Designed miniproteins, single chains, continued (5). Designs and how they scored, part 53

Each design is a single chain, and the fold is of that chain. pLDDT is the mean over its residues in the fold that is shown.

## One batch from the design tools (miniprotein)

Design m17938
Fold by ESMFold2-Fast:
Structure m17938 (fold): chain A 86 residues (1-86)
Amino acid sequence: KEKDRKEGEELLKEGRKYFQQGNYEKAIEYYKKAIELFEKADPTDMRLSDAYFNLARVYEKLGNEEEAKRYYLLGMKTAIEGIEKK
């Protein structure tokens, strides 16, 4: 579980590097892998919310407004569920 979180964080970091380089295809690939690991570890983890927001930003840069909106909503939902578990 903690191993999945650590691997997810490294994948999220690599996704951010690809996004900064303008390699949006690789950014999406790495963010989706990070999402899978964070969801497996803890579906209410704020890092899962962060990964969704990062993925939404990539789709926004690609002009895919529908996918961007979808992932922003998933990120907000994940963040709210995390707060409710206080």
Scores: mean pLDDT 81

Design m17940
Fold by ESMFold2-Fast:
Structure m17940 (fold): chain A 58 residues (1-58)
Amino acid sequence: MEAAIKESSGDLLEIAAEVDLRYAEATARAMGVSVEEVRRRAEELREEARRLREEARE
């Protein structure tokens, strides 16, 4: 059960990161930050997603 939750959370974080990157300019505008900050946050989300998926598959 726990592994399935971690994998789902990882998938959601990766989707969120991809959406942020695809609409980086719009996301930056909505949040009042730079596009560079949006990209940095998306990379953090991707790294967290990778760790969750790796842990779930162990």
Scores: mean pLDDT 73

Design m17941
Fold by ESMFold2-Fast:
Structure m17941 (fold): chain A 64 residues (1-64)
Amino acid sequence: SDRDRRDRITSDINRIRDDTDVRMDRLIADGDMTGYYTTVRDYMDRTRPLNEERMALDVRIRRS
């Protein structure tokens, strides 16, 4: 269902965020600021289509 798909997307976003936070902490500890900014950009690029799909699913769920 659309609700099940939305819940899976939310779980995927949460997993990406948690993995990204761990990686960012390591890069900061290593003083790798270039890696840090690259990781932030990658996070935004990876989560953007998931956020867009979740928004579309929210519209469909509200119309049901």
Scores: mean pLDDT 85

Design m17942
Fold by ESMFold2-Fast:
Structure m17942 (fold): chain A 66 residues (1-66)
Amino acid sequence: KKIEAINYAGKAILAVRKGDFEKAVEYYRKAIELDPELADLAFELYKISHPELKERIDKVREEAKK
């Protein structure tokens, strides 16, 4: 379960880097379904380490809540 959540969070992050908003939201939703705490932590840590992607990350997280 946790490994799958990490894998989906990683795929979501790669999609964020590529500018693929639709895939980023899809993968992030999958990560939340498996482990919402891990998904949230992964995105927060990535946002801190890559501030240039902050806007994309925040938008993906907001969309995934719907």
Scores: mean pLDDT 81

Design m17943
Fold by ESMFold2-Fast:
Structure m17943 (fold): chain A 67 residues (1-67)
Amino acid sequence: LSPLTQGLLSLPEERKREVLAKLKEEIAGAKAALPTLKDPADRAAAEAQIAEYEALAAALEAELAAL
């Protein structure tokens, strides 16, 4: 697991739910901003970050579902 994922999974349940909600909001905002990015390098970096956040969100959802 990435250091970020591992750190997030160590949080209390209430904090995990809060972080998950914020990640989903941030992912939605980032996806909405993608069409405004003209530079292919900036777009690629944004897509990579979105993918990482989606992976973090999925890991948090799986952890919370197991509780």
Scores: mean pLDDT 78

Design m17944
Fold by ESMFold2-Fast:
Structure m17944 (fold): chain A 58 residues (1-58)
Amino acid sequence: SELIERLKKDLEEVDPDDPELRKLYQQMIEAIKNKDYSKAVELGAEAARLRAERLRKQ
């Protein structure tokens, strides 16, 4: 899946010391693999919020 490959690439760019954000990306990938797109969207919104917060504090 192109979406899974994109999320894997995004995960590689996430700080390895940010376990909360990394966990959200792993859960999104798993939700997409299970075709639970509603859960993937919910997790994606949470990950986007957390990423924006992290970037603003750097």
Scores: mean pLDDT 76

Design m17946
Fold by ESMFold2-Fast:
Structure m17946 (fold): chain A 85 residues (1-85)
Amino acid sequence: SHLGQLLLEKLEELKKRAKELLEKSDSPEIKELTKKVFELIEEIKKYINEVAPNIPGEEALEEVKKKLEEVEKLLKEAEEIIKKE
């Protein structure tokens, strides 16, 4: 699906952002936050492939949006920690 492709591209951008944070900082807090980000991205991919095709598109989009917002919050927290280092 076209929307699925766009969402996968967004997930790859978020993964790249998390990897860049790991390259900038070796702190335990950054490692924990980025680990949670990678785990949540894998959960989103699984949701898109296994659950989303079997439910109404609007409901699937709302759930993916919620999960993406959680990833972005974790990344923002990690970025704020690095900024203070």
Scores: mean pLDDT 83

Design m17947
Fold by ESMFold2-Fast:
Structure m17947 (fold): chain A 81 residues (1-81)
Amino acid sequence: AERIEELEKRIDELLAEARELLASDDIDYEKAEKLIEEAIKLAKELAELAGDDKEALLKAIAYILRAIGLKIELELKKKKR
């Protein structure tokens, strides 16, 4: 329970920081990419810890999809530079 809550909090923090970096006029692409990759890694760990908890598993999948969305935004912003 505590580990799942800690993972959720850290994933939210990583995704929020990555989103803030991508909203900057001078984007630190390397830092944003590292934050997104760490968020995906932790979301996968959350999915494994969810086990038979369908709600926790769906939440982990939602985090992975959010991180993938940010990665797509990152790649699109790299091309517009």
Scores: mean pLDDT 82

Design m17948
Fold by ESMFold2-Fast:
Structure m17948 (fold): chain A 86 residues (1-86)
Amino acid sequence: AIEEVKEAVKEGKGQEMIDVLEISKERALEAKDLVSAAELLIALGVAYAELGDYERAREAFEEALRLAKEAGSPLAEVAEANLKKL
């Protein structure tokens, strides 16, 4: 999933990927699916970072970390690792 996001950005499809991920994230949040929302926010953070938008990438990873911790998901470690790379 993360490697696929990086490849899409390199192929010039970064904005299309972000648009799809934003819609999917909103749907997950409406459904109160914190794990899916955290996964989608990690993907959004990766997409923003690959585009050089480090502020939006940080915001996405921080929100992913918050939701993953709330859900008790191991995705918290993935979000934290990505924040340390920024």
Scores: mean pLDDT 85

Design m17949
Fold by ESMFold2-Fast:
Structure m17949 (fold): chain A 112 residues (1-112)
Amino acid sequence: NPSAIEEEEKLKKEVYELVKFLIELGLIDSAYDLMSKYNLPEDEELNELIQKSARENSKRVLTLEIAREQLKKLEELLKELKEKNASPEIIKEVEKQIETLKKLIETLEKEK
C-alpha cells in the first residue's frame, strides 16, 4: 500500500526531527522515551547529539528560566508543525511535552 508507506515514512522523519529537537533542548529523557516508543534506530548523528547535550547539561541546575525557555521553544515547534500539516501523532507528542513542562513550571513557581 503506497499511501501507508508514505504515511509511515513521513511519521518516521517527523519523529526523528522531534527527537533531535528534544535532545538540543536538553530534554534527553523525553528523547529516549520517544525513540523507544517509535523504535528509532540508534544512528551516529543522534548518539553524537546526545553525548554533546549530556556534556552541556552536566552540572546544569534546572531553573524556572530554563524551563520557560524550553516551553517557548516547544510552543514555537507546535505552531510550525501545525503550519506544515505534520502527522497527528507528532502534534500529540509535542502537546504532551508542553503539558508536562507546564506542570513542571507550576511546581517550580510554587517552590519559589
Scores: mean pLDDT 78

Design m17950
Fold by ESMFold2-Fast:
Structure m17950 (fold): chain A 64 residues (1-64)
Amino acid sequence: SDVIERVARHDLMTEYGMSEEEAEEVLRLAREGRLDGVVELLKSHGASDAEARRIAEGLIRALG
């Protein structure tokens, strides 16, 4: 079921201004369990450290 990935991609694009390609990269890193990589990308798009970590942990739990 890709519904979780589609919703997450849309939210990353809408909330953080990511392109579709950048949102796909976040989801790829989350599937690989790469917490630091997800946090770095979210922070580069305006997320705080605490917000980026919370979102990254949630995505890895859902997709990894």
Scores: mean pLDDT 85

Design m17951
Fold by ESMFold2-Fast:
Structure m17951 (fold): chain A 110 residues (1-110)
Amino acid sequence: MATLTQSPKSVTVPEGGTAVLTSTASTPTSGAVAWLLERPGQPPIALIKNGSVRAEGIPSRFSGSGSGTNFTLTISNLKKEDTGIYYTAATSSTKPSGLSFGEGTTLTVK
């Protein structure tokens, strides 16, 4: 599967600001791309599935976009609870249950 490279590696944004997180695939991917959040001391949660579809209970301030090689998560009106590590995951084209993960972007809200 393609290597997912997330950028930036870390970012600090004030509360009420906007964060833009990106993920770039080394080769085009036709699989669904998901965004996940790992908060300190908590299990990872799904934020976005299939590139742009919010998971149940996820606020509208989280928005996913992109296709092929470039994927973006935009988080507006940031809250301190948004602090954590954000990962991209892409489905395998050869094995439907396989996943490839990005290295993660650490977001700090202050």
Scores: mean pLDDT 76

Design m17952
Fold by ESMFold2-Fast:
Structure m17952 (fold): chain A 80 residues (1-80)
Amino acid sequence: DEDLAKGKELEKEGDKAFKEGNYEEAARKYEQAGELYKDTDPVAAAESYFKAGEAYEKLGNLEKAKRYYQQGVALLQAAK
């Protein structure tokens, strides 16, 4: 419950940073949210990793973006 609440807080901070064009901060917050979600809510973790991937695309770091998209897909596949 505390990890889920903390994850939601970090996602909200990431969303704010993303809207402000602070893609490095957004990626960092989304990464942290995904780590907190992964054991309790793998779907939320995957969504956070997809958002981190989008932030890395905005930064031009396509290799990191690809890795986060792959991690998100793997979490969704493991959750079935």
Scores: mean pLDDT 86

Design m17953
Fold by ESMFold2-Fast:
Structure m17953 (fold): chain A 124 residues (1-124)
Amino acid sequence: SKLEELIRKAKAILAAYVVEKLKLSDLETEILAGLLPGVTLSLVEEAKKTSLEILKELPLETRYEIFAEVVVAVARYYNVEVDEEKVLEAIKNKDESLFEELKPKIGEEAVEVLKELFEEILSL
């Protein structure tokens, strides 16, 4: 469906943001993309040219769900398991304790990128 295509594109756009900010290689980008259902390296590369404003086409609840999936994928990229439902709950409640808990596990740079991305999404 068109909604499923928009969701895949939105995931790729958020992944592209993380990839560019963390300066990930093509191989590292492929690994991160593989942790996001329906996302490929080629879709992330295409998404680098696309504005975050496309997320305005999605309901706010769906934007939070997509961001939660990206947080889980980034954590897994650093070999950290997190509960997706708890991550989604923290995002919906704007609970910053999520980022404080992740910081010692995935590092300060990765957490700051996720915080900046969340602020960009909330500014839409």
Scores: mean pLDDT 89

Design m17954
Fold by ESMFold2-Fast:
Order: sequence, then C-alpha cells, then structure tokens
Structure m17954 (fold): chain A 53 residues (1-53)
Amino acid sequence: SMEQEIAKLMAVYTVYLSSAYIHKKLGKEELAKKDLEKAKQIYEQIKKLEKEK
C-alpha cells in the first residue's frame, strides 16, 4: 500500500540523515553533504506520495 511505501521511504530517509550526522562528526564533510542530498531526494519522493493519498 501507499502507506507502507511511505513508511519504507521514511526509514531510508532517517538512515541517510543519521549517516550525514556521523560523517559530519568524523570531519567527512563531502560524504555528509552527499548523504544530505540523497536524503532530500528521498524526502521529495515522500512528499509526492503523500499528495497522491
């Protein structure tokens, strides 16, 4: 269902946010930036699915 798909995307979004936080704490700024860009991409997918409900 769309609810289940959104839940899965939210989980992936959270993983990328956590990865970005860890990379930033380790001084890996470029990796943190890439993680945040991927998180934004996932968030855009979530927003589209939320509007389709």
Scores: mean pLDDT 85

Design m17955
Fold by ESMFold2-Fast:
Structure m17955 (fold): chain A 70 residues (1-70)
Amino acid sequence: ARKKIEELLKKIEEIFNDESLTEDEKIKKVHELAEEAAKIAEENKDYELLKEFREKVLKLYDEYLEKLKK
């Protein structure tokens, strides 16, 4: 479970940093990956992993929003 969640986090980070994707495409792809990660954590009843994932995604999203301001 944890290894799959970390892989999804890396994909989310890559999506936010992919300059070839539109903002809409980034949001849609990140949402899909976040849903998959939540499902994996819930199926494994690892709510601490889900909390860690949420905190990391929020940090990546904040960094993305800062790039949009520039």
Scores: mean pLDDT 77

Design m17956
Fold by ESMFold2-Fast:
Structure m17956 (fold): chain A 84 residues (1-84)
Amino acid sequence: MSLEEVLEKLRELDELIKKGKEAFAKGDYKTALALFEEAARLADELGFPLSAAVALDNASEAYEKLGDKEEAEKLREEAEKKLK
């Protein structure tokens, strides 16, 4: 993709993570989860495995807060695989 498209998507990625963290801080774990999952998807599209891993770790924490420990563990495993 063009440099302009990459820069725009990087700004979108940063905003998704920021909004997800804000939702998480407010206790809106469902909104935080959706934002972090979208951030992980965008990071994968851009080929940024470290950013994808960070987003997946944040999504995993949101699942833990929602009581879904199985999904939280799956996302942590996916995050670890992104760093390999």
Scores: mean pLDDT 85

Design m17958
Fold by ESMFold2-Fast:
Structure m17958 (fold): chain A 59 residues (1-59)
Amino acid sequence: SALREKGEEYYALGLEYEKQGDLEKALEYYQIAGRHFMEAGDVEAFERVAERIRELREK
């Protein structure tokens, strides 16, 4: 639960930086969020973050 909560917090931080146009910071926080979700065994949340990272890199 704590790992999932941290993943959600870092994902939210990534979204905020992306909104501000700081794509480097957004990517860093998305990577941290994905790591936490993977450790928590939350495959759906991990996939969501991975898709966001791919979309961000393709822009």
Scores: mean pLDDT 84

Design m17959
Fold by ESMFold2-Fast:
Structure m17959 (fold): chain A 60 residues (1-60)
Amino acid sequence: SELEEMIDRITEAILNEDSEKLKELLEEAKKTFSPEDQQILEKVKAAFEEGLELQKQILS
């Protein structure tokens, strides 16, 4: 599905720490997806960013 594809693209941008790509994808999502789907994408973004930040703290 389009939502699943966008989730994959957003998570990949977060894991690669590609802030420019992440901004591009979020702007695309705002134009393409329903408010409900946008909330799902925001939750996915938050969860992965929190996980990455925790990993950085452990690794120093």
Scores: mean pLDDT 79

Design m17960
Fold by ESMFold2-Fast:
Structure m17960 (fold): chain A 80 residues (1-80)
Amino acid sequence: SPLEVLEELIERIKEIVEKSVSPEEAEEIELQLDFLLGQFRAGRLTPAQVLAAIRALSKTLPPEARAEVLELVREAERRL
C-alpha cells in the first residue's frame, strides 16, 4: 500500500539522517518527515507530493546523505 511504502521510506531516511547530521538537526528533519506522513494519512497530500517534499528537504543534507535519500525516493516511487 502507499502508506506502507511511505512509512518504510521515512524510517530508512531517519536512519540516514541520524548518522549524517547533528542530533539537533536530525530531530528537526525527523519532525518535518513525521509532519509529511501525518499530512498524507489525513488525505491532504498525495504520495507524489510527499516524495517531492522529501526531495526538497534532502537539499539541506550533506551530499552523501542526500544521494542515499534520493535513491530511496526513486525506489519508493517505483513501488507507488
Scores: mean pLDDT 89

Design m17961
Fold by ESMFold2-Fast:
Structure m17961 (fold): chain A 57 residues (1-57)
Amino acid sequence: SEVEEVIQKYIKTARDLGFPEEEIKELEARLKEVAPNGKREVTNVFGDFVEEWIEKQ
C-alpha cells in the first residue's frame, strides 16, 4: 500500500540520517501503529519522533 511505502521511506530516511537502530525500531513500531489512520498521521508521527530525538541529544 502507499502508506506502507511511506513508512519504509521514513525508516530509510531515519537510518540515512544516522538514528541509532534502537530508535529506528521504535519509530517503525509507532508508524505501523498509526498506519490505519493514513499517510497524514504517519507523517505527523514521524515529525514528532524526529523532534523528540533532537531534544534528547
Scores: mean pLDDT 82

Design m17962
Fold by ESMFold2-Fast:
Structure m17962 (fold): chain A 94 residues (1-94)
Amino acid sequence: DELRDLAEGFKKAVEEKDFETARGLIEALVKLGELLGVGELAREKGDKLLELLDEAKKAYEAGDEETYKKLAEEIKELLDEFVEEAEKKAKELE
């Protein structure tokens, strides 16, 4: 499952504080969502993931580990919701 593989890669990049790789993986997830016919959902969720990623990066750079952990959890929850919604909508479009 390419969508789940990209999502797992994104989670790993966030855990490793590789914000550049994480950003690229969000862009890849959005493109895959467009190919699956859920482009509007993918863009909406992708934009929110990018906003949370930027906030997480700022918290990490400031040494605010507690805020970073909270934002990383929010990112993970939003990503899991996106994957589940995208898979459900993609099945409905088949």
Scores: mean pLDDT 82

Design m17963
Fold by ESMFold2-Fast:
Structure m17963 (fold): chain A 81 residues (1-81)
Amino acid sequence: SAALERAARRAEEVLEEVLERIAELLGVKPEEIRELMEKAGEGDEEAVEKLRELLAKIPEAERQAILERYRRAQAEIEAEL
């Protein structure tokens, strides 16, 4: 339905925003983070390790801000469904 299509698109927009913020903080391209996440999701252990190392470089305060942004957006999307 149109509502599910809008929710899926909104979720993708939020993911892109989060990826861009992570990439900015790490000084890498958003595409690099997305590619690592995709490979890690497929069970690539080297990609999982590299992604973990990159995320560990993000200061705790920034990680918490990113997680809060994501959780808030997730709750808003769920409330509109």
Scores: mean pLDDT 77

Design m17964
Fold by ESMFold2-Fast:
Structure m17964 (fold): chain A 55 residues (1-55)
Amino acid sequence: GSFIRRMEAYSTAYRLLKAGGSEEEAIEAMVSHGMSREEAEDFVKALKKRLEKEA
């Protein structure tokens, strides 16, 4: 379902960014899971900003 695909996209992006992956790699991964590029960009920017404060 759509909800499961969104959760898979979020999990993949989070894992990539936490492992030191680029914003573009995370965005592309989320888009490949069926999210819009706009939603993926918004999520990745917010998450990267949060992770930078935790490092």
Scores: mean pLDDT 78

Design m17965
Fold by ESMFold2-Fast:
Structure m17965 (fold): chain A 98 residues (1-98)
Amino acid sequence: EAEEVLKENKELLDKVLARALAATADHPALQAAIKEFVEAAKKKIEELVKQGKLHEAELLAVGSAMQLLAIVTELELTGDVAAALEALETATEQLKKE
């Protein structure tokens, strides 16, 4: 069960990562920030799974995927690269604080 939850959560994040990278192909700084955010989320999910907190790990994976999708969608609508970078940096810092 723990291994299955970890695998499914990583697959979800990898799928959203692929979409986000495709949407930001012309913005290397955004791609770097996106990769850093996803890596931070995966590390926190792995720690939650190690603690037996499978439900919390799943909620974090879904929440992180939705947050990244929202940031990318806002970028696609506004073209505001600076706002997208700030949102990603803030989200990554929040993940690293725990």
Scores: mean pLDDT 83

Design m17966
Fold by ESMFold2-Fast:
Structure m17966 (fold): chain A 91 residues (1-91)
Amino acid sequence: MEEAKRLLDKGKELLSEGRYDEAAEYFTQAAELFKNEDPKLASIAYAYAGLAYLKAGDREKAVEMFKKAFELDPNNPEVIKIAKEASELLS
């Protein structure tokens, strides 16, 4: 799990730097590692991947990632917050 958390943290760093494609790859890898051990963290990581793909201009992958996030944890406040931020970019 330490590896997955490092990937999540690196994804957040890349996202803050505007390196959206790289951020999305790190978030996706983190989510895959979390998926069986910590589905809530996997959900958050997929939501961040969705946000990163949307900022990169890949709307199709963004939708796919958000679907995975809500499938794992539909009521997570962090996921809802990230999805709201993504929705504001589409408005």
Scores: mean pLDDT 85

Design m17967
Fold by ESMFold2-Fast:
Structure m17967 (fold): chain A 62 residues (1-62)
Amino acid sequence: SAAALGAVVREYRDKKGLSQAEAARAVGISPSTLSRIERGERRPSGEEVMRLIKVLEIPAEE
């Protein structure tokens, strides 16, 4: 679900010690877009999901 995905994104961003602005810049999206994704208000595109996994180093099981 979008809510579950958003929670995972926030968890791995927190584990890396990144602010929303820093993580959004590294992923190539706006901080506003990342905030909406983390809150489950927006489902990221497949391209955005792949960039989030790579930048935040989210394990394949998530």
Scores: mean pLDDT 82

Design m17968
Fold by ESMFold2-Fast:
Formats: sequence, structure tokens, C-alpha cells
Structure m17968 (fold): chain A 101 residues (1-101)
Amino acid sequence: AAAAQARREELSGRILRALNRLVEALNAGDLEKAEEAVKEIEETLREAARAGLVSEEEAKITIEAIRRAAKELAEKAKEGEKIDMMEFSEKLAEEYAKLTG
């Protein structure tokens, strides 16, 4: 239905904006703002699961993959490397693959 599709686009947009804030926070070394962004993504994914757009298991795996990617990239940013969204996406895909087999 058009309403379900619009809801998916809304939640996906919210996740993308929160991911951008996460990358900015990691580059700034602001771990508090990074955790705020991760919590926003977590809440949005849980909302998507409650709406039946993803399974609860898929949401949990995605949240764990994001937390692992953020942790590893925070170390890299601390060493003075600038993290961009492409590097984050590649690391997220790697961590997701490790969790799903």
C-alpha cells in the first residue's frame, strides 16, 4: 500500500540522517553525540519492527552491526583519520555479514 511505502521512506530517511550525525560525531571525537545517534537509529529500527516493516531479529542484528562499525571507526577517527559515509557503509556491511553468516 502507498501508506506503508511512505512509512518505509520516512523511517529510512530518519535512519540515513542519524547515520550522517553518527559519522560527524565520530570525526569530532564526540562519543556522547555518537551514542545519541546510535540510540536514534536503534529507536527507529525498533519502530520499523513494531510496524512490521522488518523483523525484530533483523532490527537487532542491524543495531549490533551499527554498534560494532561505530566502535571500530571511532578508534580510526581517534588516530586522526577522517571517516566518510562510504567507509561507514563498507564497515557496516562487513559487520552485518559477520553476524548473518
Scores: mean pLDDT 84

Design m17969
Fold by ESMFold2-Fast:
Structure m17969 (fold): chain A 68 residues (1-68)
Amino acid sequence: STQQRADEILGMSGSQQSQTLGDEAERGTQLDRERTEEYLSLLEGVSPEDSTRATAEVAGLMQTHVDS
């Protein structure tokens, strides 16, 4: 899930987070965008607060790295 992915990344050291997010952002911002939209659709049945929070955390991490 996007929440599990966010937690995994947040659990890494700062340097590992930077490397992981940098590599992922470089690999597929386009594919990641499509996948994020797909996950948003799948999470529609989950409480809006929980799905929004999880998606915001993942999107925030990826967006910060893309802009860096």
Scores: mean pLDDT 55

Design m17970
Fold by ESMFold2-Fast:
Structure m17970 (fold): chain A 62 residues (1-62)
Amino acid sequence: MEEELRREAILKFAEGGVYLMLSSSYRLASPKTGEEALKKAEEAEKKSREYEEEGRRLLEEA
């Protein structure tokens, strides 16, 4: 059970990392794609934080 919680935490951190990369990619594209890309970057950054918080909670339960 504890090993499963740790594995889930790692997966949540990995998902958060993907969203962080997406946020950076949208910000880099924003000068050409405009305000929509910037909004998507902010949304991805929020998702990244949510996944990191979830992962930390899973580690605390383990």
Scores: mean pLDDT 78

Design m17971
Fold by ESMFold2-Fast:
Structure m17971 (fold): chain A 101 residues (1-101)
Amino acid sequence: MATVTVYFEEPLDDEKAEAALRAAAEAAPTVKRITVIGEDGSTATGVGTGLEAADQALAEMRAKGLKLMALSVTAEDEEAARRAGEAAAKAAGVKARLFTY
C-alpha cells in the first residue's frame, strides 16, 4: 500500500471538493482510504474500495463543515495512489502539490 497527499494552495469549495474526491476514486478503483484535511487540521476519513471511500470522506467532511485543504489517498500501490492524487488535483482546478509516502 502507498499514500499520496495532495495539498491545495487554497481551500476547496464543496463543489471542487466533491469533484476532487470522485476523480481520485474513479482514476484508481483500488483506493482503500481517503482522508480530507481541513484548513484547521481537522480530518474526515472514508474507508472502502474506490467510490465507497470517496463518498464516506465527502459525507464526513460535509457533516463536520470542513474546508478541504489537503487530500490523502491510500491505494494498493504507489502508481494507483499517484494517479488518484493527480486526478484529484486536475478535477479541483486549483494549484496543488503532491507528496508520496
Scores: mean pLDDT 85

Design m17972
Fold by ESMFold2-Fast:
Structure m17972 (fold): chain A 60 residues (1-60)
Amino acid sequence: AQVIRDVLMHEYGLSEEELEELIAMVRAGASREEVIDRIMRRFGLSREDAERLYDALLKL
């Protein structure tokens, strides 16, 4: 779990606070589309990169 968090923060340029915010959205029952849209809008990631990050969040 810790190693995956560190990799995601480094790879996508996220702070610990930003990563926890995204995890909280997923756990609160936000849809795949809502989380991907938030990632794209907040971090300027492409849809492909946002989908990869979302899939990684599900493994945490």
Scores: mean pLDDT 80

Design m17973
Fold by ESMFold2-Fast:
Structure m17973 (fold): chain A 81 residues (1-81)
Amino acid sequence: SAAEQEARYAALMDRLQALMDAFLAASETASPAERRALAAQTRAELDALLAEARATLSPELVAEFEAVVAVVRAHLDAVVA
């Protein structure tokens, strides 16, 4: 159902937010090299969330999630530049 799809999308968005919160918290005391390693790990975890979204969501919700992931990746790139 649409309600079940929206609930799955919301759960994936909550997990994405938790992932970004964890990255920011770990980055507070990290060296520049450690921040680059954390960003690489966070990108890999984003890729795993996107794979799960593609396996479980409608194409329309996948496109929405992909757009959010692209913005998050751009922010990760900016933080380690």
Scores: mean pLDDT 87

